Designed miniproteins, single chains. Designs and how they scored, part 90

Each design is a single chain, and the fold is of that chain. pLDDT is the mean over its residues in the fold that is shown.

## One batch from the design tools (miniprotein)

Design m3325
Fold by ESMFold2-Fast:
Structure m3325 (fold): chain A 96 residues (1-96)
Amino acid sequence: SPAELEALVAFLEELRRTLLSLGTPEARELAALLEEVIRALRAGDLERALALLDEIIARLDALIARHGAADPEAAAILEGVRAALEGMREELRRLQ
């Protein structure tokens, strides 16, 4: 429904703001990919949205592995974003 789509987009915008708050180039790149997920969802392109989520989750896994020892607070934020996007990916896969 349009209301469910707007709620999903609002949630993605919140995750995007969370990533931008980290102030790193890698987080900015992930935030830009989340904008592409929003664009794909608004276009009804579920296949592209899922492919972008797969890419974002893979990049988050790599970033968490790099940050975990050096910046535990940033790692915890990234893990929270990853968990939220994993849940979203599972819900979207059910719609295929």
Scores: mean pLDDT 87

Design m3326
Fold by ESMFold2-Fast:
Structure m3326 (fold): chain A 79 residues (1-79)
Amino acid sequence: SKELIEKAAKLVVEANAALKAGDAERALALAREALKLALEALKKATTKEEVLKAIGVIIAAIGLMAEASLKLGKGLSGA
């Protein structure tokens, strides 16, 4: 679980960097992978600390996915 959380957190940092660089498609892909790993980490979490860290990464990944999707126009296609 700890290793999954660390990997997911690293992907969030990479997604944010891609988004700032104007690569919304790469940011979305990285944020999706981060969310997948963070959800797996949450399922395997055995401590309150692991749960809180996994939830933090999930929130960050969802936020990045939303922002990247809006920049690609995908988030507005259902609104």
Scores: mean pLDDT 82

Design m3327
Fold by ESMFold2-Fast:
Structure m3327 (fold): chain A 95 residues (1-95)
Amino acid sequence: ELREALAAKDYEKAAEILEEEIKKNPKDVDTLIELGETYMKLKDYEKAIEAYEKAAELGDKSTKARAYKAIGEAYKKMGDYEKAKEYYKKAEELL
């Protein structure tokens, strides 16, 4: 289950469990954030960005700021510093 996968640092299994949870509850913002964080651990930055973008679309101002900051970090990890700066600015404009 999810907690056992996370405790074992089995992020591939954790991502699979979170994807199944999103199929059942596609508007669950907390699960989308956790999925993004899990893909960041897997270094699958493109999938992390997809999850965070969905969380930003559905979430409140605070959630949007958090998601945009996380997207900025993902772009920074990918070496796209221009997009990272853009998303950090979007996060700051919401706070």
Scores: mean pLDDT 84

Design m3328
Fold by ESMFold2-Fast:
Structure m3328 (fold): chain A 73 residues (1-73)
Amino acid sequence: KKKKLEEAIKLLEEGLKALEAGDFEKAAEYLRKAAEISGDKVAELAAKRAEEGDKEGAVLAASVALSSYKSLL
């Protein structure tokens, strides 16, 4: 449980870094993997927004998921 949550947190952080760099393809890959590991719809939304090139929406959704996961550790 906690190990998967830590992995999802790392992937969300990498996705956010890729979004900051403007690499939407790489960001979408990290965020999609975080969503698969966590089963979280907010992380899935972040991946979808990154796939659509919506940086603001992707950052918001990924940040919400990250905050939620960190509160569970």
Scores: mean pLDDT 82

Design m3329
Fold by ESMFold2-Fast:
Structure m3329 (fold): chain A 55 residues (1-55)
Amino acid sequence: MLEVQQTVNRAAKLVEDGDYEGARALLDEGLARHPDSPMLRAARAIVDKKIAEAE
């Protein structure tokens, strides 16, 4: 869906800006609306990996 693509794009921009918590929050909101979206799941996994690597 278009809104899923927009959510992923906005989250990617937040990651570029260093706002990992903001990206995570946006993806969590997207997943609440579309829990079965493979695109949102993949984006969430990438953000989680970046947070883990930063630790």
Scores: mean pLDDT 78

Design m3330
Fold by ESMFold2-Fast:
Structure m3330 (fold): chain A 81 residues (1-81)
Amino acid sequence: SYAEEAERYAEEAVRRALEAARLDPSLIPRAIGLALRAIGSALQAELFEKRGDEEGAKKAVEEARETLREARRLLEEARRS
């Protein structure tokens, strides 16, 4: 389902953001922001899916995927520090 897909992207985004913060504590504020955004996208996907809004659910998956891309970049930045 779209909700499950968004949840998987969100879980991965949170994990990578937290690892970035662990490697470089100066990134903690950005990591927290990404984690909250990821959680929000997963919750939106679940809400839209429960309401039968497939288009809304799809957009929430795309937001979760984009947040994962940002989390990956943050982790790469941390590894260069």
Scores: mean pLDDT 88

Design m3331
Fold by ESMFold2-Fast:
Structure m3331 (fold): chain A 76 residues (1-76)
Amino acid sequence: SAAEQTRAEAEALLAYAEAAGDREVLEAAARSLEAAARGAAARGDEEVARIALEALARVYERLGDAEAAARARALA
């Protein structure tokens, strides 16, 4: 399903970002997940949007942006 694929892609992206430990990689991951969440929301795909937003919150936590992480969780 689209939700299962989005979850797998988000988990792979998070694992890659965590392994790299690179701020630029985390920022790129945040942009990709934000775009995925917006696209899913525009299509009315609440499950895919929620998965992307939950992953986005974890990326923001890794970046040290607690406010952005809290906003992403509130939208999920």
Scores: mean pLDDT 80

Design m3332
Fold by ESMFold2-Fast:
Parts: sequence; C-alpha cells; structure tokens
Structure m3332 (fold): chain A 83 residues (1-83)
Amino acid sequence: SREQLDADLLAGMTDLAIRTLEKLSELLPENKDIAEEMLAKVREDPEAGARYALLFVVTLVDAKKGRIDAAKEGLENLKKRLE
C-alpha cells in the first residue's frame, strides 16, 4: 500500500541519518561528542532524523572532500535543528 511505502521510506531515511552520523563521528573526531549526541536524538525521534537525513549527507560529503570547517559548521547547525 501507499502507507506501507511511506513507512518504508521513512525507515530508510532514518537509517541513512544514523549511518551518516556514525561516519561523521569517525571523520570528525574533534566533534565526536556532538555527532554522538545527535545520534542519540535521532534514535529517540526517528522522524526528525529522517527529515534532516539529506542535510547530514551533505555534511558528510563536505567532510569526505576535505572541507572540514564547512562540515563542522554543518554539524553544529544540524544540532540546533534537532534541539
């Protein structure tokens, strides 16, 4: 059903947010505490995690491309969105 597809998409986006935050924790060790706090918040509010999943991915891409300052700023901004 459409409702089942929407539920599966939500679960997939939440999983993407979790995996992305775990990778950000590894790539930004100085900001590991922030990434772990956000990971805990996503586990408590999976819908909020799904909502911001693509923004987490953008932050991860910045980190992987060596734009560390941009990635750190993105992570701080995302923390505010999850508060």
Scores: mean pLDDT 82

Design m3334
Fold by ESMFold2-Fast:
Structure m3334 (fold): chain A 60 residues (1-60)
Amino acid sequence: VLSEEEIEKKGNEVSELIEKEDYEGALKLLKELYEKVKETNPEMAELIEDAIKKIEEKIK
C-alpha cells in the first residue's frame, strides 16, 4: 500500500509527464496509482479516475 507521501510524489511525476505531453506515461502511472489507492483512499481514487478519463480523451 502506498503512503500519502508516496501518492503525492507519484502525483507530481504524473504532472511532469503531462507537461511533457507524455500522456501514455502519465496514464500508465495513474492506472497503477488507482489500483493501489482504490481500497484505502476512495477520494483520491475518484480524482485519479477523472484524470485517467481526461488523458484517455487526449490520446484518442
Scores: mean pLDDT 77

Design m3335
Fold by ESMFold2-Fast:
Structure m3335 (fold): chain A 84 residues (1-84)
Amino acid sequence: ALKEAVELVAEGIEIELEAAVKEGKISEEEFEEAKPLLRAYLEKQAKSAEEVAEYARLSAERAEKEGLEEAAELFRKAAEVAEE
């Protein structure tokens, strides 16, 4: 459950970063460099399922506010998986 939740969080963040590239806020090179490190970073920081679920819920609210519906859905799913 925890590893699956972390992967879903990473996918949601990747969508947020891709949107930032399209808006010119970060470069495509910066995105590609961050992408493989993102999962390792999140896995190292994920100390409990409850913390991952809370982070995912807050991230879903952020993504919905930004209009990133696919990212929001991934974050909501991550919260559900983390609480299993």
Scores: mean pLDDT 78

Design m3336
Fold by ESMFold2-Fast:
Structure m3336 (fold): chain A 101 residues (1-101)
Amino acid sequence: MEELRKKARDLVEQAKTLLENGDYEKAKKFAEEAVKLDPSNAEAYTILAQAYLALGDYEKAVEYARKALSLDPSNVEAKLILAIAYERLGKEDEAEKALSL
């Protein structure tokens, strides 16, 4: 278990660097591998949501941001991603509520 969590964390750190460099497809793949290795890693779901948001898949961004918040309700980044994704889907009321979660 610990070795899988460590690999997931290493993949999350690499995915963050890829997001910063604008390589959203690779960031998505690294984050997807991280959640497969450690399904309880809230940060991996946040990175995955951010990658989907950047790629224009707003429904997937909502799905994974909500999953991140179910694991870590205090995750400000996941709340922001959720709000932005709802705005892009034309759901302004849901976007406002996301910031109040």
Scores: mean pLDDT 85

Design m3337
Fold by ESMFold2-Fast:
Structure m3337 (fold): chain A 94 residues (1-94)
Amino acid sequence: SEAELRAALREVGRLDAEIGALRARAEADPSAAAADLARMRELLARMEELVAEMRAALAANPDAPAEIRAAVDSAEATLAAWRDLLAAEEARVA
């Protein structure tokens, strides 16, 4: 439903903010960086699940507003950006 899609989009926004805060903490406190990176990975996995669920819901709801489709596309872009950033950071410390 549209309500479920909007709720999932709000949760993706919350996860985006939490991952951003953890990244800032990891940069400020190297002693906590490993734990913060592990937590970012956990939150990113949850974002991946939500984005997949939203995409499946859109496929099942062809009457979904264009605004919602655009928001899901934006959520996928946010997920891709976090994946790239986290992969680059992990490669840097390997």
Scores: mean pLDDT 85

Design m3338
Fold by ESMFold2-Fast:
Order: sequence, then structure tokens, then C-alpha cells
Structure m3338 (fold): chain A 67 residues (1-67)
Amino acid sequence: SSAAQAEELRRLYATDREATARMLAERLGVPVEAARLALEGHELAAAGAPEAELERLGEEILRVLEE
């Protein structure tokens, strides 16, 4: 499931952030910056960040991807 994959990515990110971001970027065919922001978003959501902060991060990801 997507939830199980997200949890696995969060565990990998906690171990090595840069390696996990590179792996996710390669797997999805997106820029490493977009993968980093997505992983940061998962970490913030797990920490209980406000919805407005998560929405702002989502907009930043879209800006990186629009190129």
C-alpha cells in the first residue's frame, strides 16, 4: 500500500536523508530537490506540523516540478 511505502521511506530518511532523497528521485524520475521536499513533508506531517505549513511545502514541490 502507499501508506506502507511512505512509512518505509520515512524510516530510510531517518537513517540517511541524502541517499533516500536520491533513491526516491531516481525511482520517480523527478529532480532530487522535489524528492527532498516530499520527504521533508512526510517528516513534518509525522511531527504534527500545521496544515498551512504542509500546503506551503506542497506548493514548493509543484514549483520545482513545473520545469
Scores: mean pLDDT 75

Design m3339
Fold by ESMFold2-Fast:
Structure m3339 (fold): chain A 78 residues (1-78)
Amino acid sequence: MSEKEKLVKDEKVLRTIALAFLHMVLNNRRSMTREELIEATGASRETVDKLEKAGLIVRNERGEYEVKFGEAMELAAL
């Protein structure tokens, strides 16, 4: 299994991705800062670091993170 697939099989990680995406949808945002992501999801900094390292969240030029929600859901269903 890929590192991304392993991470999304963790319920805490999957919940973090889902909550981040929901926060973006509800606030009509495409990205959020690292601090906004932590606050919105309650995730640890270590969980956020793992998501970034795996490419499930991607930092843009503004220093904000986009969530690869569709990819995460596809991998979680495998």
Scores: mean pLDDT 80

Design m3340
Fold by ESMFold2-Fast:
Structure m3340 (fold): chain A 78 residues (1-78)
Amino acid sequence: MKKIKELEEKAKKLEEQAKQLSEQAQQLADKAREAIKKGDLETAEKYLQQLGQKVREADKKIEEAEKLRKEAEELRKK
């Protein structure tokens, strides 16, 4: 069914976006650690704040993707 494939494709795109956000969050975590190591707490705080935003966005994308995959699965059940 074309509708099932479209839901799966949208879920996949959201999962890819969440993966990119998680990778960005990991880079921000690494930068925050480096800033802490150098005693630059102001820069570390900025990176940690951005990290929190990226993690939150990734979680929302995953939640939406899960809902779409669940809808696709329900459509497969007739």
Scores: mean pLDDT 84

Design m3341
Fold by ESMFold2-Fast:
Structure m3341 (fold): chain A 58 residues (1-58)
Amino acid sequence: MKLAKVVKGFIPQNENELTLLPGDLVEILEEVDENYVLVRVLSSGSTGIVPKDVLEIL
């Protein structure tokens, strides 16, 4: 399981994106492209696409 910590909050701009709060832990499910990943938030189970630049890979 590839984990990352959210270091910058993110607000969704598209229906396929999800809200992230600083300090959230996410599982990286898939790389969408060089700038975006599909993740699952561990606390909520919500999935969506987020920018890589808001994450610190653990």
Scores: mean pLDDT 81

Design m3342
Fold by ESMFold2-Fast:
Structure m3342 (fold): chain A 58 residues (1-58)
Amino acid sequence: SEVEELARRLLEEEGLPLSLLPEVVRLAEGVARGFGMPLSEKLVRLAVDVVRIDLAAQ
């Protein structure tokens, strides 16, 4: 999946654990579905940012 490949690349660029990949994909797909919008790179980047903030908050 292009979404999984993009999410993996972004997690690696940010130095985040790849174990977060399913969570990032799930969040991005959920938001896209909820808004009835196509899954965009910007949406995947936002999902990575949200997961990063959640991880930092423990």
Scores: mean pLDDT 81

Design m3343
Fold by ESMFold2-Fast:
Structure m3343 (fold): chain A 73 residues (1-73)
Amino acid sequence: REAEVAALRAEIDALAAATRAAIAAGDVQSAKEYYDRLARVAEELLRLADGPLGMEVVDRVGEIAAEVRKAEA
């Protein structure tokens, strides 16, 4: 369980970085695809998350979602 949580957190961090890099490159389509993957990984982590870790994941997903929406506008 702990190893699974650590792996999912690392994947979220990597997908967040990939989403931001795509936004910086003006590639909104790739940013959306990376964000969709990030949201799915976050859902998996939230099924395993206890207490404060779940809040951290929700905040991170919301932050990246806001950045993608700004890039679309």
Scores: mean pLDDT 79

Design m3344
Fold by ESMFold2-Fast:
Order: sequence, then structure tokens, then C-alpha cells
Structure m3344 (fold): chain A 67 residues (1-67)
Amino acid sequence: MKIDEKEVKEALALMGLAVLRNIAERTEDPEKRAFLEEAIDKAEQYIKEGKVDEAISLLKEAFRELE
């Protein structure tokens, strides 16, 4: 099996994005939900632009805010 580093990073970013979407749907606080929705939109944009490292960094920041 051949695993490309970029494909692994893209898979991690997509998984993180899916988890954040699930958390946002369950978030009742409107400010926290707005923050998560903005992070999701920006991370999705970075992934579409091929900026996978930026997407992963943004997702990590969003997850840190969730603690």
C-alpha cells in the first residue's frame, strides 16, 4: 500500500471537520456555535484551496477552544 503524506493530512483534516460539524450541531450557546461554524467554513475553504496544513492548524485551534 502506498500512503501519500498529503492524502493522510487531507484525511485527518476531513475527519476533524466532520467532528466539528457534529459538535456545532449539538452546541446550544449561540456565540460558541457561531465560532464553530466560522471555523468549519474557513477550514473547508482551506481544504478546497489545497492549504491542508492551515486547515489542520485551524481545526486544532477550534478543538482547543472546546475544552
Scores: mean pLDDT 79

Design m3345
Fold by ESMFold2-Fast:
Structure m3345 (fold): chain A 70 residues (1-70)
Amino acid sequence: MEEAHKLLLRAIGLELRAIGLEFEARLLLEKHPEDEAARAKAEELLREAKRLREEARRLYAEADRLFAEL
């Protein structure tokens, strides 16, 4: 049970980080829509957010498997 809980907490943490990066990217684009540097930074943030969400998805799937075996 503790192992599954640790995976859930880690997955939640990654999702919260991804949401933060997505928000930061949107703010950059809203404040500086014509700035190439801001667009490049926003693209990096969105790429990292996508990576974090995919990792969180894998952790959720593993936690679900552990709960199903209990």
Scores: mean pLDDT 83

Design m3346
Fold by ESMFold2-Fast:
Structure m3346 (fold): chain A 71 residues (1-71)
Amino acid sequence: SKEEEVRKLLEEAARLIQKAIDDYNKGNKESAIKYLEEALKLVDRAIELDPDNEAARTIRKYVEELLEKIK
């Protein structure tokens, strides 16, 4: 179902965000940015499938804020 696809996309995005934070804390800024950009693509895909999904919109805003802070 689309709900299952959205859930899996957001779970993978959350995993990538955690990897980005871990890499940033280790001083690997380039890797952190790459993981956040990949997470953003997954969240955008989730929003395309379910435009009213508040969790996806909240995660997207969080990823954007992290990218602004580290770029």
Scores: mean pLDDT 88

Design m3347
Fold by ESMFold2-Fast:
Structure m3347 (fold): chain A 86 residues (1-86)
Amino acid sequence: SAAEEEARRLAEEGLRLAEEAERALKAGDAERAAELGREGLRLGLEAAKLAETAEAAALGTAAALKAIGVLIDASLAQGKPLTAAL
């Protein structure tokens, strides 16, 4: 369905942003990592909600989990609570 195709697209975009966030964090840009991580998390969760199959839901969840991991590390690097990065 169109919803399933959109879920997969959002999951792929979310994962790409989470990977960019991880690269920004490794480069020392914790602020940029938090910004990209928030967007990656948002898209991953939206994908999981829209998903009609277990596969698409798993992709969205994977993107969200990677984004959360980056947000935790970015928050620690900035000395801020995780809630400030969400």
Scores: mean pLDDT 87

Design m3348
Fold by ESMFold2-Fast:
Structure m3348 (fold): chain A 68 residues (1-68)
Amino acid sequence: SVKEKLEEIKEELSKDPRFEAELVGEDTLIITNKGSVESLVGTALRLIGDYPELEVTVEGDKIIVRGK
């Protein structure tokens, strides 16, 4: 399910000190970048490739992941 995929991403990124990840409701994951712009862009592109069923958008210092 979308929720299970978002929880998987949250668990992975919670181990990385460059990011903070928060689940909002059951369908949205907000990832806040604490590192460089390169780490933000690289992570967003990786998520787009790894989770083609999810919508990945970048808004300022945040990556927003939702079900399509």
Scores: mean pLDDT 84

Design m3349
Fold by ESMFold2-Fast:
Structure m3349 (fold): chain A 82 residues (1-82)
Amino acid sequence: MKYLEEGKKAYENGDYEKAVEYFRKAIAEDPDNLEAIFLLAKVYYKMGKYSEAYLLYQVILAREPDNEEAKKFLEEAKKKSK
């Protein structure tokens, strides 16, 4: 998926605003793309937007309750969103 890969490249380069743009476009094309939602949450976490990251991790867990990776990231975002 083009937007997903472009978002990953922006994230690796520290261009978090551009990464958000690409991941949002990936989600707009496929709202069921949990990988894009997960990566958007990671970008928000790196930007210090812990509340936004927390909400996106909750969306993932609502769809995949047994996702252990999402559970761990949700807990980390929760601790930082004080």
Scores: mean pLDDT 80

Design m3350
Fold by ESMFold2-Fast:
Structure m3350 (fold): chain A 72 residues (1-72)
Amino acid sequence: KQEQIDLEVELALHLIRAAVAEIAYERTGSKEDYLEAAKHYRRASELARQLGNTEVAEDYEKKADELEKKAK
C-alpha cells in the first residue's frame, strides 16, 4: 500500500512540475520550458503504467510527444 501511495505522490509532483513548465513557456516563450514539461509528462506516463492506468499513461505520452514536437 505504501508503494502505491509513493507512486501516486510522485505522479502528482511530476504533473505539477509539467504544469509549471507549461505556464513558464506561456510567459517567456522559451522552448526549454516545453522540453521540461514533456520530460515530466513522460515520467508521469511511466508512473501511471506502474499504477495500472495504461490509458492515462498513453494520454501523458501523447502530451509529451506534442510538446517535444513544438520545441523543435
Scores: mean pLDDT 82

Design m3351
Fold by ESMFold2-Fast:
Structure m3351 (fold): chain A 56 residues (1-56)
Amino acid sequence: MEVPDEEKLVESARKAGENAARTVAEHRGRTLTPEDIERYAKLAEEAAKKIVEYWK
């Protein structure tokens, strides 16, 4: 089986990070800021890159 393309995985991870940020903010009664969204997207992107490296 082929490992997903790193670029596509990173894009998907950033989207998932944005959704996770929204879910966490909703549960904690917080307002999402652009800074929060970018922070979550960055964390998801870095995690995705490490996962791709692990699978290679």
Scores: mean pLDDT 74

Design m3353
Fold by ESMFold2-Fast:
Structure m3353 (fold): chain A 65 residues (1-65)
Amino acid sequence: MEEELRKKIEELIEKVNNGELSEEELEEALEEILEWMKNTEDPSLVPLLIAAALILIGALFDLEL
C-alpha cells in the first residue's frame, strides 16, 4: 500500500512537470494529495506529499516555489 501510494505520488509529480494536467485535474490532484496527507499513518510519506502539494500549488498559481 505505501509503495503503491508512493508510485501514484511520483507519477502525479511527473505529469505536472510534463504539463499533462489541466487546471481542473491539478485542483483534483491537490485535493487528493491533501486528503492522503491527512489520512496517512506513515510519516516517511509526509515529505513527498508536501513536495507534491507545493508542485501542484505552483502549477495552479503559476508560481515558482
Scores: mean pLDDT 76

Design m3354
Fold by ESMFold2-Fast:
Structure m3354 (fold): chain A 64 residues (1-64)
Amino acid sequence: MEEERRELAREIALELERSLLENSESLLKTLKEKGFLTPKGLELWEETVRLMERRLEEEERERE
């Protein structure tokens, strides 16, 4: 039971992370369009998103 709950929680976490990543992309576009991001801030955001994408891909591939 505990193991099944842990697995389900991990699956939910991955789905939430994926949803956040998709929303992050849309938010980035809006902020960039409105000019609310500095060049350095945009660079940092892009690096963060790439890191999140990589980590999510690796985790999903591992569960295959």
Scores: mean pLDDT 70

Design m3355
Fold by ESMFold2-Fast:
Structure m3355 (fold): chain A 80 residues (1-80)
Amino acid sequence: SEVEKKIEEIRAEVEQLRADYRAGKLTPEEVLKRANELADKASEVYKIAPKELRTEVAGVIAEAGALIIHAIIDIMGEKK
């Protein structure tokens, strides 16, 4: 279904964002922005998702949320 495809696409983007952040390719501010955008996309998919897919969508939202928290901690810890 289109919903399943959207879930796969968003999950892949979250996984790539996590990998790029771990590799030092992105600033915490860039990760925060992109993770928020992905969490918003996943939240919209959650609203239209059939019951059997809602746990999977919630998992993607949680993974994006973990990146948001990590980025915020890194921003707060940054020296200038």
Scores: mean pLDDT 85

Design m3356
Fold by ESMFold2-Fast:
Structure m3356 (fold): chain A 57 residues (1-57)
Amino acid sequence: MLVRATMPVPKLSEDELALREGELVEVLEEVDENHWLVRSLATGEVGIVPKSALEEV
């Protein structure tokens, strides 16, 4: 599933992924009810991002 960052996302821990507003990522897995494991299409980096910062495209 392809999703877009609706806001800048900071990296607050090593497991998280920093995103720019408008960045496209692929959802790989649901980590919990509020977080997805995603891969950046721009960098190929993988990390955890809050679902609230993402929208489907």
Scores: mean pLDDT 82

Design m3357
Fold by ESMFold2-Fast:
Structure m3357 (fold): chain A 79 residues (1-79)
Amino acid sequence: KLKVFDLSGNKLTGEIPESLKNMKNLEVFDLSNNTGKGEIPSILGKLVDAEEIDLSGSEFGGEIPESLGNMKNLKVLKI
């Protein structure tokens, strides 16, 4: 089972893969140091087991989606 998904430093420009919604056992998601632009994707809130999400060093901006506030296992959020 995939526990850690590291996409850091990959010059991603915004779209999170649809397959992410099926990674319900994912505990750590690192999207740091990308060129991502626009709003933080609400689909991140589907990661029900996520304990850490790192969006630091990217160009994501705007409002934090309400779906992330419902992630009861989330302990660390870096922006």
Scores: mean pLDDT 72

Design m3358
Fold by ESMFold2-Fast:
Structure m3358 (fold): chain A 92 residues (1-92)
Amino acid sequence: MEEEIKKAKEKYKKLADEHVKLGDEHFQRSLELAKQGKLDEARRHFERAILHYATAAGLYKKAGDTKSAEEMVKRLKEARQAGEKAIADAQA
C-alpha cells in the first residue's frame, strides 16, 4: 500500500522529468524553425513544447513536488512568451 504509493510518486516524477526534456527539444526546434521562416512547423513544435511542460507540471503535482510544478508553470509562461515573440519577429 504505502510502498506502492511511493513507487507511483517516483514514477510520476521520472515521467515529469522526461516530459521536461521533450518540451525543451520541441521548444528549441520551434525557435530554429521560426528563424528559417517555417512558421507552421514552428507553431506545431511550440504547441507540443507547451503541452509537454503542462503535462510535467501535472505529474510533479501527482508526485507531491509542488515546487517543481510551480516552476514548470512559470517556465511554460516564459516559453509561451518567447515562442510567440520568435514567431512574430519572423513575420516582421
Scores: mean pLDDT 84

Design m3359
Fold by ESMFold2-Fast:
Structure m3359 (fold): chain A 77 residues (1-77)
Amino acid sequence: DIIEKITEDFKSLGFIPDKSLVEDILERLLAGEPIDLIELGPIGVAQRVYLVLKPYVEQGVSKSVIMEAYERFVKEN
């Protein structure tokens, strides 16, 4: 259920973000590090990934569950 929900939110991006970018943003969110959306750059790619991931991290969803959803999304696209 939650994996399917996260996978659909990844699909809503309209592009496949690099695994390294997803992992970097996810690790910063899990560490409670402040993320300045301006520092994520003007292209909005990293900002959109951040906005997809943040609600799930705030809900207490683990890194392993989120990355499983990302791998599923990549395989489906």
Scores: mean pLDDT 77

Design m3360
Fold by ESMFold2-Fast:
Structure m3360 (fold): chain A 56 residues (1-56)
Amino acid sequence: DPVEKAKEFLMNSLGLSEEQAEALLKELDYSMEKLAQWLVDQGLASSVEEAKELIS
């Protein structure tokens, strides 16, 4: 499940709580594309392609 993998990444790599990770994913409509763009915008990835590899 891509959502479970993204949640694990947010919790383990960014130090978010499960509740914070879930709230962020819900705000982004559980879209991996939107999450990848968010990671780039936060400076946590250099490109959307890199961000997608991190959350896959």
Scores: mean pLDDT 82

Design m3361
Fold by ESMFold2-Fast:
Structure m3361 (fold): chain A 89 residues (1-89)
Amino acid sequence: MTPAELLRAAAEAAEAAAEAAERGDELRALFNALVAQSLANLSGHPEAPRIVELTREAMRAALEGDYERAAELAREAARLAREAAERLE
């Protein structure tokens, strides 16, 4: 798996976390945010710490019952991961 492939997978996981949060599915939101965080970190990309921070904030929001905020943060993480992957291509 290349760094670009890892970042695309991180974006997909972060998007899934956002969709789960929008449905009020806390466990799926948390799981997908953790997956996105792990994949971004494994990429070694300079943007990985920011993506990780956004996914951690999304997890915190979900745990606090703020699913709207969790979805917003997870989508921002997905956007950054997607843009980072595109810059590597």
Scores: mean pLDDT 88

